# Ledger of designs, part 30: designed miniproteins, single chains, continued (4)

Each design is a single chain, and the fold is of that chain. pLDDT is the mean over its residues in the fold that is shown.

## One batch from the design tools (miniprotein)

Design m13008
Fold by ESMFold2-Fast:
Structure m13008 (fold): chain A 84 residues (1-84)
Amino acid sequence: SSISLTEGDITLTVVDQGDSYVLVLTHEGKSYDVAALTRDGRILYMTNDPRVKIERVAPGVFRVTVDGKSFLLDLENDTLEVLE
């Protein structure tokens, strides 16, 4: 299963792999694997792209920032939303 959210020309897709989640960023028609996360909130992999910031803000909750646009990912509630 996957969930996706689009804000302008940026799409963030969260792919459920069972034991982990892969975050895929699509920007200007190009797709990148930016992180792999566990359900309990561990980061298995994170991109070195300086335009992408991933910050754990609570257990299982992450803020993903891309070119100044912020998304809130909540793995406990399976939600993805745009932050103002």
Scores: mean pLDDT 79

Design m13009
Fold by ESMFold2-Fast:
Structure m13009 (fold): chain A 91 residues (1-91)
Amino acid sequence: SAERERQIQALIEGLKGENIAVIVTEERYNEEEVEKLREQAKAYAPDKELVVIVAPSLREAAEIALEALRKAGLLTEEEEKEAEKLVEEEE
């Protein structure tokens, strides 16, 4: 959907340090906690927008995060394989 595309774009921008993007689940969503996050974000990075993305479940939150990472070019198939290899070398 257009809304999901906007959410993914906000996460990509957050991954690049252009904003502060946070994914929360509906189960964990608390308006008071979100307001505290806004105040903290403004204190640490007043020049950056805080974007809060509410996902229906933890699984969907993970899906959105992975899609953003792939589209940002931060997790290619090669980088995923390299990360797996590094984990194997530390075992």
Scores: mean pLDDT 73

Design m13010
Fold by ESMFold2-Fast:
Structure m13010 (fold): chain A 72 residues (1-72)
Amino acid sequence: SKEEIIEEIKKLLKELEELSEKLPEIQANMRRTIEEFKKKLKIAEKLSIEELKKLLDEMRNILTQAKEALAS
């Protein structure tokens, strides 16, 4: 459902914010990305399920890249 996708987006956003604190060298880029996701989340109720799924996929990809950077 739309609510379930929005809930997952919120969880990933929180995890991404926590990771941004541990990655000072890419923190500026991470903060910009987080702010864009926050803007989209603010209008999430107006977005289609397809748009929310695309946002979720984008967030998962960025989170994976951030975790890989932290592990390096």
Scores: mean pLDDT 78

Design m13011
Fold by ESMFold2-Fast:
Structure m13011 (fold): chain A 80 residues (1-80)
Amino acid sequence: MEKGLEAGRRGLDAGWEGEKTGLEKGDIKAMLTGGSGALTGAMAVTLAKLGAPDEDATALGERGYELGEQGKAGVVPEAK
């Protein structure tokens, strides 16, 4: 439970950060990718709290983290 819950929280945090960064820069693709990561991480947290196997919750949380990082990486500010 704990391991899956922590992975889910990591995914949620990374996804939220990606969504926020995309919003701040007006990158719709980055925002949607980060938002998907946040949703996936939130689902992982929910499943972990409902007693799903740690492996399943952890895998979902890790996927959310990947999506969040992709969202952040997709947001490139205009070069000065």
Scores: mean pLDDT 74

Design m13012
Fold by ESMFold2-Fast:
Structure m13012 (fold): chain A 76 residues (1-76)
Amino acid sequence: MTEEDILPVLEERAKSKDDEVRLEVAREITELSRVVENPSKLLPPLRVIINDESASIEVVNAAVGAALAIIGAELD
């Protein structure tokens, strides 16, 4: 699966007001960062989550963890 196919769906879900949906997005991005060719392309939906003041600390922590996984994948 290409990043171009999944990215719009992840960005739409990242805008959800439901913390469970935002947690699912962060988890999916963490998994995808291990298998996609350009993990950095998955950063935009994580930025949406991190910048949302309504997101719980658990959701923000999950999004930060996913961003760190992307950085790790780029360095490996």
Scores: mean pLDDT 78

Design m13013
Fold by ESMFold2-Fast:
Structure m13013 (fold): chain A 73 residues (1-73)
Amino acid sequence: SEEDAELERRIAELERKALFYLMKMNSATSKEEQEKYRKEYVKIYAEMVRLRAERQGDPELAEKKAEEIEKLF
């Protein structure tokens, strides 16, 4: 329960960071800036997926899903 609360807090923090980089990517005026923010967004999104799967009780699946997402970009 304490571990679940900490994971929920961290996931919410990552969701805010992901939204921030998504907004930066959409407002980027250069291809280089857009690519930079896209990479940050993907990294944060992969971490969120990892933590969500870990909260559901499958850490092995969490790591695998995070790796798959990072490889897609």
Scores: mean pLDDT 79

Design m13014
Fold by ESMFold2-Fast:
Structure m13014 (fold): chain A 79 residues (1-79)
Amino acid sequence: MEKEIEEAKQKLIDIFEKTPFRGVSKEAIEKIVDSLLKAEDPEKAFEIIKRQINAMKKLGLITDEQAEEILKAVEKLLK
């Protein structure tokens, strides 16, 4: 479990490192992973993460394609 979470976290970090984003830090990715680990309900955790990703997309910090890729990676962690 921890190894899978760490690998997914690293994959998300790699995505953000390949694409220069201002305001999207490794700390933000860590918060996403932490939300998954602390969530009492995985469905609720996914909703929170989805909201955060959609907010970044709305602000133009990430593309629609990148947002979808991140959400797919997170969804796999919850399954």
Scores: mean pLDDT 64

Design m13015
Fold by ESMFold2-Fast:
Structure m13015 (fold): chain A 67 residues (1-67)
Amino acid sequence: SPLEKLREILTPEQLKDLYELAEKNVGASDEEIEKAAREFAKKYGIPEEYLEDLVEFMRKLKEYLKS
């Protein structure tokens, strides 16, 4: 799963920041989520290969929080 993969590469603090970023983007468009994920990856030096996992995680959490 995206969360399992991200747990292997992110520190606990970075993972917490990702959760907070996803919560702040509950009302965001898909394009805004992708932009937020790209900025998060650049901030923490996360390899491009994980960008898709970041986006998927944020989208899944957004759907969960909207329900």
Scores: mean pLDDT 81

Design m13016
Fold by ESMFold2-Fast:
Formats: C-alpha cells, sequence, structure tokens
Structure m13016 (fold): chain A 73 residues (1-73)
C-alpha cells in the first residue's frame, strides 16, 4: 500500500539523518573516509527509496488512466 511505501521511506530517511547527525556531532574533519562513505551510502539509499516510491505512484496513475480510457472508448 502507499502507507507501507511511505513507512519504508521514513525508516530509511530516519537512519540516514541519524548517521548525518552523528557525523556533525563528531565534527566532520575528524570523521574519516570510512564514516563519510557510510553517510553517503545512507543518503543514496534514501534517494533510491524516494525514486522507487515516485516510480510506483506514476505506474499506478498510468494504469488508472488506461482503465479510464478503456471505459470511455
Amino acid sequence: SKEEEIKKVQTVTGYALRLIGEGIDMGLPELGVEKAKEIVKAVDSTLEQIEALYKKQLEELRRAAEEERRRLA
């Protein structure tokens, strides 16, 4: 469902924001390359989840539009 997809995005976003917050609290220059890579990967995962959510919504809208066209034809 849309509610379940939104929950997944919120969970991944929450994790990414937590890692970013930890990085800020530690001071970014002291973070090191490994920790910076973890933060980048978490952000990328969040963006991928958002993209997947929008793609799924667009496919559902396209399907509904095709059903409506068949009804009107």
Scores: mean pLDDT 68

Design m13017
Fold by ESMFold2-Fast:
Structure m13017 (fold): chain A 76 residues (1-76)
Amino acid sequence: VEEAFRREADSAVAGAKGTIEDAKKALENGDLQTASNLLVAARILASLARIGGKTEEADQILKEVDELGKQLEEKR
């Protein structure tokens, strides 16, 4: 059962990284609503990664999300 959570956590980490990349592109394009939605999704995926034991990767993802969130606020 723990291996299943770890597999899901690995998928969550990969998904969060892809979502962050998409959020960066949305910010570059001035699509603030899409960027905001993607950052929320990345936070959810980071929480799932943490639950599955990927705490270090989850913390890195949350740090990147916070940095992009600051950029989002600057563009408002």
Scores: mean pLDDT 81

Design m13018
Fold by ESMFold2-Fast:
Order: structure tokens, then C-alpha cells, then sequence
Structure m13018 (fold): chain A 97 residues (1-97)
């Protein structure tokens, strides 16, 4: 348990550092958009249709998590810890607006 908590803390610190590079957002959708666009630029992805689809999928995942609904079948349950950290990042971006 201590090793898992240490890894989660390091991931949170990295996400906070990355969040400082992303402009604040006035809505959850804007935060998701800015986060996806930031990662896409980092990876050299320029396909606007692909990015819009990723934004829609992430927004659906966010809404389901907030409403305590089951995640869509295309989402890996093993990704839950990563998704929770991404949700925290989205919230930090909206709270800085």
C-alpha cells in the first residue's frame, strides 16, 4: 500500500506540473479540450476529427464517473486510477478559471 501511495503522489505532482502549462478553463468541456489538445501537440497529432472524438469520449467518461454510472465497455477497468487522476486535473483546470 505504501508503494502505491508513493506512486500516486508522484503522478499527482507530475499532473500538477503539466497542469501549470495548460491554460485555465471555464467549463469541464473546455478543460477536457485543452488537456487533449495539449497532449496531441506533445505527440504531434493534428487530426481534428480524431481529437473531437477523443474529447467526446473523455466527456462521456467524466460524466459517468461523476454520476457513479458504469463506464462504457471500451474503457479498461484497469485504467480507473489513471482516469481518477485525469478527473482531478480537469477539476484543477476549471477551478483556476
Amino acid sequence: SSKKKELEEKMREKLREEASKIPPAKSVEEAIRKLIEYEAEKEGITDKKYLEEEIKLMLEVYERIKNNEPLPEYVDESAMETLELVIELIEELTNRA
Scores: mean pLDDT 72

Design m13019
Fold by ESMFold2-Fast:
Parts: sequence; structure tokens; C-alpha cells
Structure m13019 (fold): chain A 97 residues (1-97)
Amino acid sequence: ALEELDELARNAKDSEATKEKIREIVRKRVEENKDKIRELIEKFKKMDEEEKKKFAQSLSDEQIFDLSAAILMGREEGFFSEEELKLLEEIAELAAE
């Protein structure tokens, strides 16, 4: 759960065991959601600039978390291509505006 991840993250600064647990939870979440994330990428590719901005700004906190986790873990674990990762970064940048 996100609440469990937040609690673990607060204690992560000085603990390799806590960092490893967070990494495992995040990895599993990205792996379970990879198909949903790819569907989001394919939909985003077909949008114009205004639609892209509105879409990114409409994302829930949970969707923003999943997107950020996908960018971080996708590079390390090879879940996504370089092109897919660039599109995920574009969505994250627009969501932050």
C-alpha cells in the first residue's frame, strides 16, 4: 500500500534493509501495472499538445506514483524501452506543471 511505502521511505535514510524492501515493493507494483502503463503511453502518443497537458494534469496521486515508479524501475529492470521511458518522462513533466 502507498501508506506502507511512505512509512518505509521515512525510515530508509540509514537502512539498506529498508531500502531493499521499498525497492522490492515498488518493483512488484511496476511489474503488475506494466500493461496499464503501456496502454497509457499508447493513448498519450495519439494526443495533441493540449490533450497531453490536460491528460497529465488529470492524473491521480496514485497514477503519478505509478508513473514515477515505472520511470525509476523501468530503467533498472528493463521493463520499458528507451522510447517508452522518454514518453513516461514527458507525462511526468506535464503532470508537474
Scores: mean pLDDT 75

Design m13020
Fold by ESMFold2-Fast:
Structure m13020 (fold): chain A 73 residues (1-73)
Amino acid sequence: SMSHREEVLRELERALRELPALLPTLSVEEQERLLEQVEGAIKQAEELNDERSVEVLEEIRRLIEEELERREE
């Protein structure tokens, strides 16, 4: 459904905006679980050929990976 896809995209864009403040408050285990969820979501969006959602999800993944790398240092 188009309404559902628009809602999902709005939620992803919101998550992207809020993520930089949220990530430092999460444990490493919580960040790892979030990364797994995002990777699964990327695969689903790719299967649906939803390029816009893939772009947002890839940016979300990048932010999570950057925070995890910062904590490993």
Scores: mean pLDDT 81

Design m13021
Fold by ESMFold2-Fast:
Structure m13021 (fold): chain A 95 residues (1-95)
Amino acid sequence: SEREELTRLALAAMEVVRTVLEVLGVGSPDLTASDEEIRAAVDSLPEEEYPLLRERIEGVIELAKEIMKTLPEEDKKKLEEAIRKYEETVRELEE
């Protein structure tokens, strides 16, 4: 279902956000939603708003790619892996 696809994208994007915060030394869990909270948020979202959420997720990933360019090699690899997993999720959902 489109809701399940959007949930998978949101979860993958949040993993990218968590990785960004980790490599920047910001260890506060209050700055990121849990997987359960993300699922609940998508479940409560009207289908009419799915395109807007997809656009916002894409914006977050683009911002993460810019941050990645500024990081030391080890931290860059961690963020590259998170982004790669997100991109694999996008590819699977386009089939």
Scores: mean pLDDT 80

Design m13022
Fold by ESMFold2-Fast:
Structure m13022 (fold): chain A 101 residues (1-101)
Amino acid sequence: SLEKYKERLEKDPNDYSAYLGLAVIYAKQGDVEKAKEYLNKAIEIGLSNEDLRSAAISDLSGFARSYGIPEDADKLREAILNKDLKTAKEIGEYTVERLTS
């Protein structure tokens, strides 16, 4: 639920999985701007935390595959592996923008 993820973020503003969960919920609702906001936060935290990077590769590539096209998922995986935050965010935003097409 939305409320549970927001409650988690009030307690821990670096809760990667809560940001990802919110991005998924807003993406399913077609709320592009909120999905982008929360996805960008998940990308920032997932790439900056070495312990989360393997999970971030799988989760964020899966998000791009579910809501975008296979090429976006492959590029996002590569950007995360290369620690390219700028490219990862750009691909994430393009993925979410496809929801309104």
Scores: mean pLDDT 83

Design m13023
Fold by ESMFold2-Fast:
Structure m13023 (fold): chain A 99 residues (1-99)
Amino acid sequence: STKTLIYTFTDPSQISDMIPQIVSDVKQALQTVDRVTIYFVPESAYRYYKKTGDEGILRSSSNIIEVDKNGVTHVKQSSDPEAQKGTNELKEALEGVDL
């Protein structure tokens, strides 16, 4: 079983501030599911996705981290260096915790 968690940002610098909450959400979800897929997506792209159902824009615009009980299994980075920084910080935080 899997659970998808979507986090939106208006500025990629906000991603680092979201990390403690995301780690908490992931730990809680992994008590009931085998895998969590985390999306960091610009708010504008997420609103477009909600209006259209276009999963392609959600996937292409997002930084994506997949996590299971053994840790981080997959990372997809967007081309935005600041979003990459936040995504890497979350990866390190998730690798530093018991899942």
Scores: mean pLDDT 81

Design m13024
Fold by ESMFold2-Fast:
Structure m13024 (fold): chain A 60 residues (1-60)
Amino acid sequence: MKERIEKLAEELVKAPDGGAMGEVLHRALQEGLTPDEILEAVRLAAKKLGIPGAVRGAPE
């Protein structure tokens, strides 16, 4: 099941803008991912982008 989270994180990293990111997240929710899995994918995407301290602010 970690594979689904990893895939979502990759899609988020590849998104060209906030609108595309929102679409990716909306699709994940419609596919039945839990809020915890989505949060983990967002954190993984931030880590892949090398953003330290993103945890202190709003998402993006």
Scores: mean pLDDT 71

Design m13025
Fold by ESMFold2-Fast:
Structure m13025 (fold): chain A 69 residues (1-69)
Amino acid sequence: MSDEEIIEKAERIKEGALKLAEMFKDNPEAKKQILEEAIKELEKLYEQAKSEETKRFIKELMEELRKEK
């Protein structure tokens, strides 16, 4: 997988997780689970990333999702 594909995938994971978390805002347990699963997926993409710029980008997305918990 190229770094460009990793970036696109990471952005989609973040957007999907935030949209789902908003839908389940009245269910704190479900919201937390959604955000935790998204972070785990981003961690896997971080391991696959080759460039430091791509790794930094993924790390920033993970931190944004952690703040939403």
Scores: mean pLDDT 82

Design m13026
Fold by ESMFold2-Fast:
Structure m13026 (fold): chain A 75 residues (1-75)
Amino acid sequence: MVARGLEAAGKEELTGEEAADLAAFGAELHGVPAEVGYEAGREVLKERGLWGKKLSKEEANELVREATERAIARG
C-alpha cells in the first residue's frame, strides 16, 4: 500500500529517493512495472539536478507526474 508515501508528499518535504519511489507506485497503478517507474523518476531527477536533494511538496508532485508519464510512454 502507498498511503505512507502519499501522506509524506502531502505533509513534508521529500527526498529525491522518496519522489522516485512515488513514481514507481504511479507506474504500477498504470500497469507498468514499478522498476520502470523508479528508473524514470531517477532519470528526471538527474536531468534536473535534483537527485539526492530535498524537494518541496509541489516540486515532488510535478516530478512524480512527469516520471510516471515517461514510464508509461516507455511501455
Scores: mean pLDDT 72

Design m13027
Fold by ESMFold2-Fast:
Order: structure tokens, then C-alpha cells, then sequence
Structure m13027 (fold): chain A 110 residues (1-110)
């Protein structure tokens, strides 16, 4: 399930954390945003991912475009080199799902 996958990726991230600096710059904000997104979905289908981004943006009081920019920013800070989603594609459920899958797979293999 998505929650089991998230738990696996969080455990992988924590294995590389320095105890004196428990989160790398950008890692904690990125995982927090991903956790909020996953709270609003049960699978990585385009429809569910689009709904989850809408609900997360509403919860945070920002636009979906700003949410995409924020995810790109923190992903870049921790060394992710892409593929990135453009803010203009924030309403495209298929592109959002592809972006999340790529980012999560990269985090898992980091």
C-alpha cells in the first residue's frame, strides 16, 4: 500500500541521517509535504494524486502551483536532479503521478 511504501522510504531516509543534525537541509520539509499528500490518497492513480495535491494545497493555504514549486525546491536541495514537474502542470493528474513515482523511487534508492 501507499502507507507501507511511505514507511519504507522514511526508514531509508532515516538510515542516512546524522544524529547531531537529524535531518538534512530540505529532507524534513520534503518528507512532511509527501506525508501530507499521502494522507489524502490510498493509491498512485492520476485521479487520487490530483485530489491529494488539491487537498494538501488547501490545507497549507497555498496554490497547487506553489505546492509543486515547493516540492521541486526541497527535492533539489537534497540532490534530486529530476525529472521535475512544471508548476503549470499542477492540474495534470497523470504528470503529478509520474512526478511522485519518480521522486519516491529516487528517494528509495538514495
Amino acid sequence: SVLDDLGEWLNLALKHVDIDNPFEPGLFPLLTLLGLIFKYMDDLSPEKVKEAFEKTAEYLGISKEELVELLNHYARVIGYTGPFLTPEDADDGEKLAEYLKALLEWLKTR
Scores: mean pLDDT 75

Design m13028
Fold by ESMFold2-Fast:
Structure m13028 (fold): chain A 103 residues (1-103)
Amino acid sequence: ETQPAALAYEVYRLLLERGFPEEVAIEFARLLYEAILDPSLSGEEAVALLAERFRDHGLTAEEVERLLSEAAAALPRDPAERERLAEEFRRLLEEYRKKLEEE
């Protein structure tokens, strides 16, 4: 699970750098992480799902593919650094889950 979680965290960071609201960036990264872990979804189906869900935020399939490519290129090669990103993502999801439960 380390590489999918680390990739999701890099996508989260890239969305924040592009000026997306934190809630949008977290939801995108969460859905991406779930899609990667779902063996019934192809990469093309995952991209299409994300583009459909975030259409109102201006994310087309081409932009989703570009985000994933940029995030993959930004992933550190050091296993320890990837695990650090994966832990940050897991903490982010837990905090977000708790916030949603308070609503």
Scores: mean pLDDT 82

Design m13029
Fold by ESMFold2-Fast:
Structure m13029 (fold): chain A 94 residues (1-94)
Amino acid sequence: SVPRLPTAEAARDVAGSLENAAEALRKGDKQTASNYLVAAALIATMSEDEAVRERALEDIRKIGEYIDNGDFEKAAQLAEEAARRYRTLADELA
């Protein structure tokens, strides 16, 4: 079996990466934002909770679509909203 991250740890780390991605997007730094989204996706795939993996990867996909369309404001907003949800999940499981 592939090594998995506990749900609280995965959610916390995904939230942190999405917070950093949102900050980069608000500064217009597409490359740094894309690097943080890749990091968030990797962490998400390692989560022990399949529902958390699916939801986080879908959130990251939607954020990426807005980046590809040049809508960094909407991408940052979605990243901030997703980060809050994963931060709350991590806190509830701690």
Scores: mean pLDDT 87

Design m13030
Fold by ESMFold2-Fast:
Structure m13030 (fold): chain A 75 residues (1-75)
Amino acid sequence: AQALADKLIDAYTAKVKKKYGEKVAQEVRDIMLKGWAAYQANRAARGLPPLDDAALEALIDALYQSAMAQVEREK
């Protein structure tokens, strides 16, 4: 689960870096990593099982969309 999340976050970060540059990519990566950590902590606190690959991919995509929206609002 963690390995897939890391791979997906890296892929989204690389895409942002190619289009918007290093600084924006780092900001998006930091937001996504914090969101992922918060989600994992929330699930653990509730005693819920790890996400399957499909649900994890959907979550990381949602975190990416949220991170891009946040960066857009700040800049």
Scores: mean pLDDT 79

Design m13031
Fold by ESMFold2-Fast:
Structure m13031 (fold): chain A 58 residues (1-58)
Amino acid sequence: EDDLIAAIQKAAELFRAGRYDEAVKVLEDFAEKSTNPDDAELAKRAAKLIRRLGEERA
């Protein structure tokens, strides 16, 4: 849905800016509020990936 795409785009922009914690927060907040379990699961996996990449770069 449009909401998932918007959340991913915002998280990607924050990630490119080096704002890893905020990028993860956007995706986790989306997953918590999502009524679609597939979208929530995808957002959670994206948040885990960003967290892992941020740890490797920090």
Scores: mean pLDDT 79

Design m13032
Fold by ESMFold2-Fast:
Structure m13032 (fold): chain A 103 residues (1-103)
Amino acid sequence: SMEEKIKEFKKLLEEEKKKFPDESLATLVSGAYLKYKEPDKEFSLEEIRKFLGEKVDEFVDIGGRIPTEKQLVAFIVAEILDLDPSLAVTEEGAEEILKLVGL
């Protein structure tokens, strides 16, 4: 269920915050996403940053603009929750997605 996905995401995000306390929210959310997809794998900060760069490129391809951090975080969160990631292209859609996970 979406509620179970939200709980797992929040747990993984808190684990990433403990591992990388000085990194941006977008980097931490990217780490949580990678761990959500491959729970038995450990990801280096370099792998997480590469993934974040790929997500910026995907957002630009869909939205035609460089994302704000809020939009980028919402874009990645939407994929974890099996929501349409294009919802994050607008500020309103990004805000609604972030509210689901308490961000």
Scores: mean pLDDT 88

Design m13033
Fold by ESMFold2-Fast:
Structure m13033 (fold): chain A 60 residues (1-60)
Amino acid sequence: MSKEEEELKLKLLLYEIVRDSELFVASRMDPDSPVHAQTVAGAERTEKIIEELRKKLEEL
């Protein structure tokens, strides 16, 4: 396994943890709160980064 592949796998794991944490926090917020909408948007941005990292890993 290359160093680049190991680094991408580690980043993917860390971003998946961040996404899951963001979604967990959002689930405990008032759904009518603007902070809730911002937290959900944050999780969606994290998911896009995860997709990009997965694609890079597949291209290696």
Scores: mean pLDDT 82

Design m13034
Fold by ESMFold2-Fast:
Structure m13034 (fold): chain A 85 residues (1-85)
Amino acid sequence: ATYEATVELTFENGDKVVVDATVTVHADGTTAKVVFKETGIEAELKSLDGVKWETALATGEAVKAEVTNLKDGTTLKATVKITEK
């Protein structure tokens, strides 16, 4: 499923980013593609907590995830909150 959402990323170094994005949850429910609206940058999110992204969207709970930047392949760990608009 695809959602218009606000994505909050808190990285392990304490850096925090809050961005508007289109979030597409993949069929496994634990991976999602994020397209950041202002920049067009694409990232892949992989849940590390076993939490389904649609559950996180419904509850507003934070999920530990790997964030892969699809432009350069850089992967970072972050705590991710997704709020549907």
Scores: mean pLDDT 79

Design m13035
Fold by ESMFold2-Fast:
Structure m13035 (fold): chain A 77 residues (1-77)
Amino acid sequence: DEVRKAAIESSKSNASKATGIALRSVGEGLDNGKIEEGNVTALTALRTWDAKSDSEDVIKEAEKEAREIVKKLKEKL
């Protein structure tokens, strides 16, 4: 929830284009009932931000890692 709130607020002050797009997608996913996809987008944005790169390859790799994390968490719950 805190990650989600931070993602929505950060989308209004983009440090990078990729991060802003990903964070905005989290907000849209939540509004449309796509909670799982929203979590993947939030983690992808955080991973991309940490890498200090918004190349498509970095974003795709971050998304793959985010999807695996969300999948494992969902399986444990």
Scores: mean pLDDT 57

Design m13036
Fold by ESMFold2-Fast:
Parts: structure tokens; C-alpha cells; sequence
Structure m13036 (fold): chain A 90 residues (1-90)
């Protein structure tokens, strides 16, 4: 098991705290979208790209980018994983 980066740990802690406080998954993802917009412009740009190019909802795009950040994946790998998931769902 690869240890999480400090950034990935911060995301995991924030999600766990919000879930413990009774926030819904949709509310947590909306909070993460605002966080990306203000503090992680590359993650924000990838969310917008997933919505524009692959037709993902904001919640699904934020979730995909969050997973990418937690796993330390480059943008190209996040895009490839989303495309593969869409192909399997068709």
C-alpha cells in the first residue's frame, strides 16, 4: 500500500469530516468543486474538461478528479480511466 501524499490525506480528511457532520455526497462534491476552483486550478481545469469533452455531470467529474488526486494520477490517466468506464457502461 502506497502512503497517501499530504495533499491526498488532506482531501480524505476533509471528505470524512464532512460525511461525519451529516453532509450528503452531493454537498461534499460541491464543496470540493469550490475548493478546486479557489486552491487547485489544475484540478478545476480537469473537472471542466471532463464535463465539456466527456459529458460528465459536475459531481461525477469532481469525483473522478478527486480519485486522481488521491491516487497521484496525471491528467491523461484520469481521462483514460473515465473513457474506459464509459466504454464498459455502453
Amino acid sequence: MKPLSAEAERYAETIERLAREGHSEEEILEALYRYFKEHDPEAYALVERLMRELGLSRARAVHAVLVGRMLGLPEEEVLARVREAQARAA
Scores: mean pLDDT 77

Design m13037
Fold by ESMFold2-Fast:
Structure m13037 (fold): chain A 94 residues (1-94)
Amino acid sequence: MIEEIQARIREMLAQGRSEDNILAVLETGEALLAIGEELDRFTIRHNTEDPAASADGVKFHPLSEEEKKKMREEAKKRIAERRALVREAFASVT
């Protein structure tokens, strides 16, 4: 994963992109991937825990307020981790 980010940073630097542009693009991309992964994990977990949910296939069901808050906090954590990886990868190639 970090090697792939490093390769993308090197390519973007070769294109003459600024540090701000590279970080903005890659951090946004990684943040979106982190959100998608968390949603997928929640959907799988929900369907395996509730036999009724499994009957509907892979479907996002309404969450309680507590579940929404926990999901948002976990998503923020994963987004921060992915952004840190992009910054670390940038520092390692520059």
Scores: mean pLDDT 69

Design m13038
Fold by ESMFold2-Fast:
Structure m13038 (fold): chain A 76 residues (1-76)
Amino acid sequence: MEPEELQRELDRAMAEIYGGVIRASSPELRENYEVDVVFRPADAPPPELPPGWRLIGEVHLNSGEVAHVVARPRAA
């Protein structure tokens, strides 16, 4: 896969993930939690998340990668 083709696939997946998270997330959730996305190869073990981050969803990409949607409480 060419870099441009991979970038288009990632942009599409990111748009779907962020669009879904934004639409599904309540205003209260976004106010109290920071949301991010972490990518890994499907054959790799799940990534070790930094302290406080929790997995709230995942998307399997056609590239063979998995996108983990993660959230943590906002630091005071």
Scores: mean pLDDT 63

Design m13039
Fold by ESMFold2-Fast:
Structure m13039 (fold): chain A 75 residues (1-75)
Amino acid sequence: MPSLEEEHARLLAAVRALADEMVAAGESPAQIRTVLDGLIREEVEWLRERNDPGVDAFREEMERIREEAVERARA
């Protein structure tokens, strides 16, 4: 099984890829926020149920990716 660090890195890469695709597709800032908020919430809830000690740092990093994507979409 992948380590928690490997799983977090893979999930962060997936969130970044999705954010980049949505920005490139011309999705609105509101749509990007809604989609990424939903994904972040689901992943954080799942990790909390598993008692993952890195969940807070992982959430903060995903929230940064979300905010960067939203700002890029505003430009």
Scores: mean pLDDT 80

Design m13040
Fold by ESMFold2-Fast:
Structure m13040 (fold): chain A 79 residues (1-79)
Amino acid sequence: ADELIRRALEVAARGGRALAAALAAGRLSREEAEALAAELEELFRRVVEAAEAGDLAAAEAALAELERRVRELEALAAA
C-alpha cells in the first residue's frame, strides 16, 4: 500500500513539472493547465483512497491511468 502511494507521489511530481513546462512553453492556457491539474489530483486521490482501503487492484488501475496522463503531458511539454 505505502509503495503504491510513494509511486503515485513520484508520478504526481512528474505531472506537476510537465504542466509547468507546457505552460511556460505556451502549449497550455492557464484554464487548460488548471483543468489538467484537477484531473491529476483526482487520479492521485483515487490511488491513495484505494490503497488505504486495501483495494490494490483499484489502486494499481488508478496509478496506471495517472501514469498514462502524466506521460501525455510530458510528451506535450517536450514537443
Scores: mean pLDDT 86

Design m13041
Fold by ESMFold2-Fast:
Structure m13041 (fold): chain A 69 residues (1-69)
Amino acid sequence: LQVDPSLDVFPPDVRVDVLVTAGDDFLSSGDLQSAAQMYLQAGVEARSLGDFDLADQLFQRALDLDPSL
């Protein structure tokens, strides 16, 4: 899977935080599809860091917003 090169600029822990914040911003604006995608990406990053509890929480949030994922 090809990761967006622009994310390599941020440390791994900051990338998760940036993606969660972006998801929260989309959620507050009513863009549920984009919010779900941001939480999904944040969950993948958290899982890569070994934080399975955080990854599971983020995947659940994504599915709650877009169950068709």
Scores: mean pLDDT 76

Design m13042
Fold by ESMFold2-Fast:
Structure m13042 (fold): chain A 74 residues (1-74)
Amino acid sequence: SPLREGLQRGIEQLQQYLADNPDAPAALKQVVQDTIARLRELVDSDLSDEELRARARALGAETQARIAEILAAL
């Protein structure tokens, strides 16, 4: 599925971010690691492309909100 391939590339980009930013705040690294794990669950799921898109959008919104809260606390 092109959508699952896109999500897999997203996982690889987030893994690269962690490798390139070892000194990032621990809370931010935790959010990125949690997002990788949840994206992996979506890629490995039996969800339809429609359900997968909806779940990926919800995860993206949740991750952005968590990052915004962390940055506001710095």
Scores: mean pLDDT 87

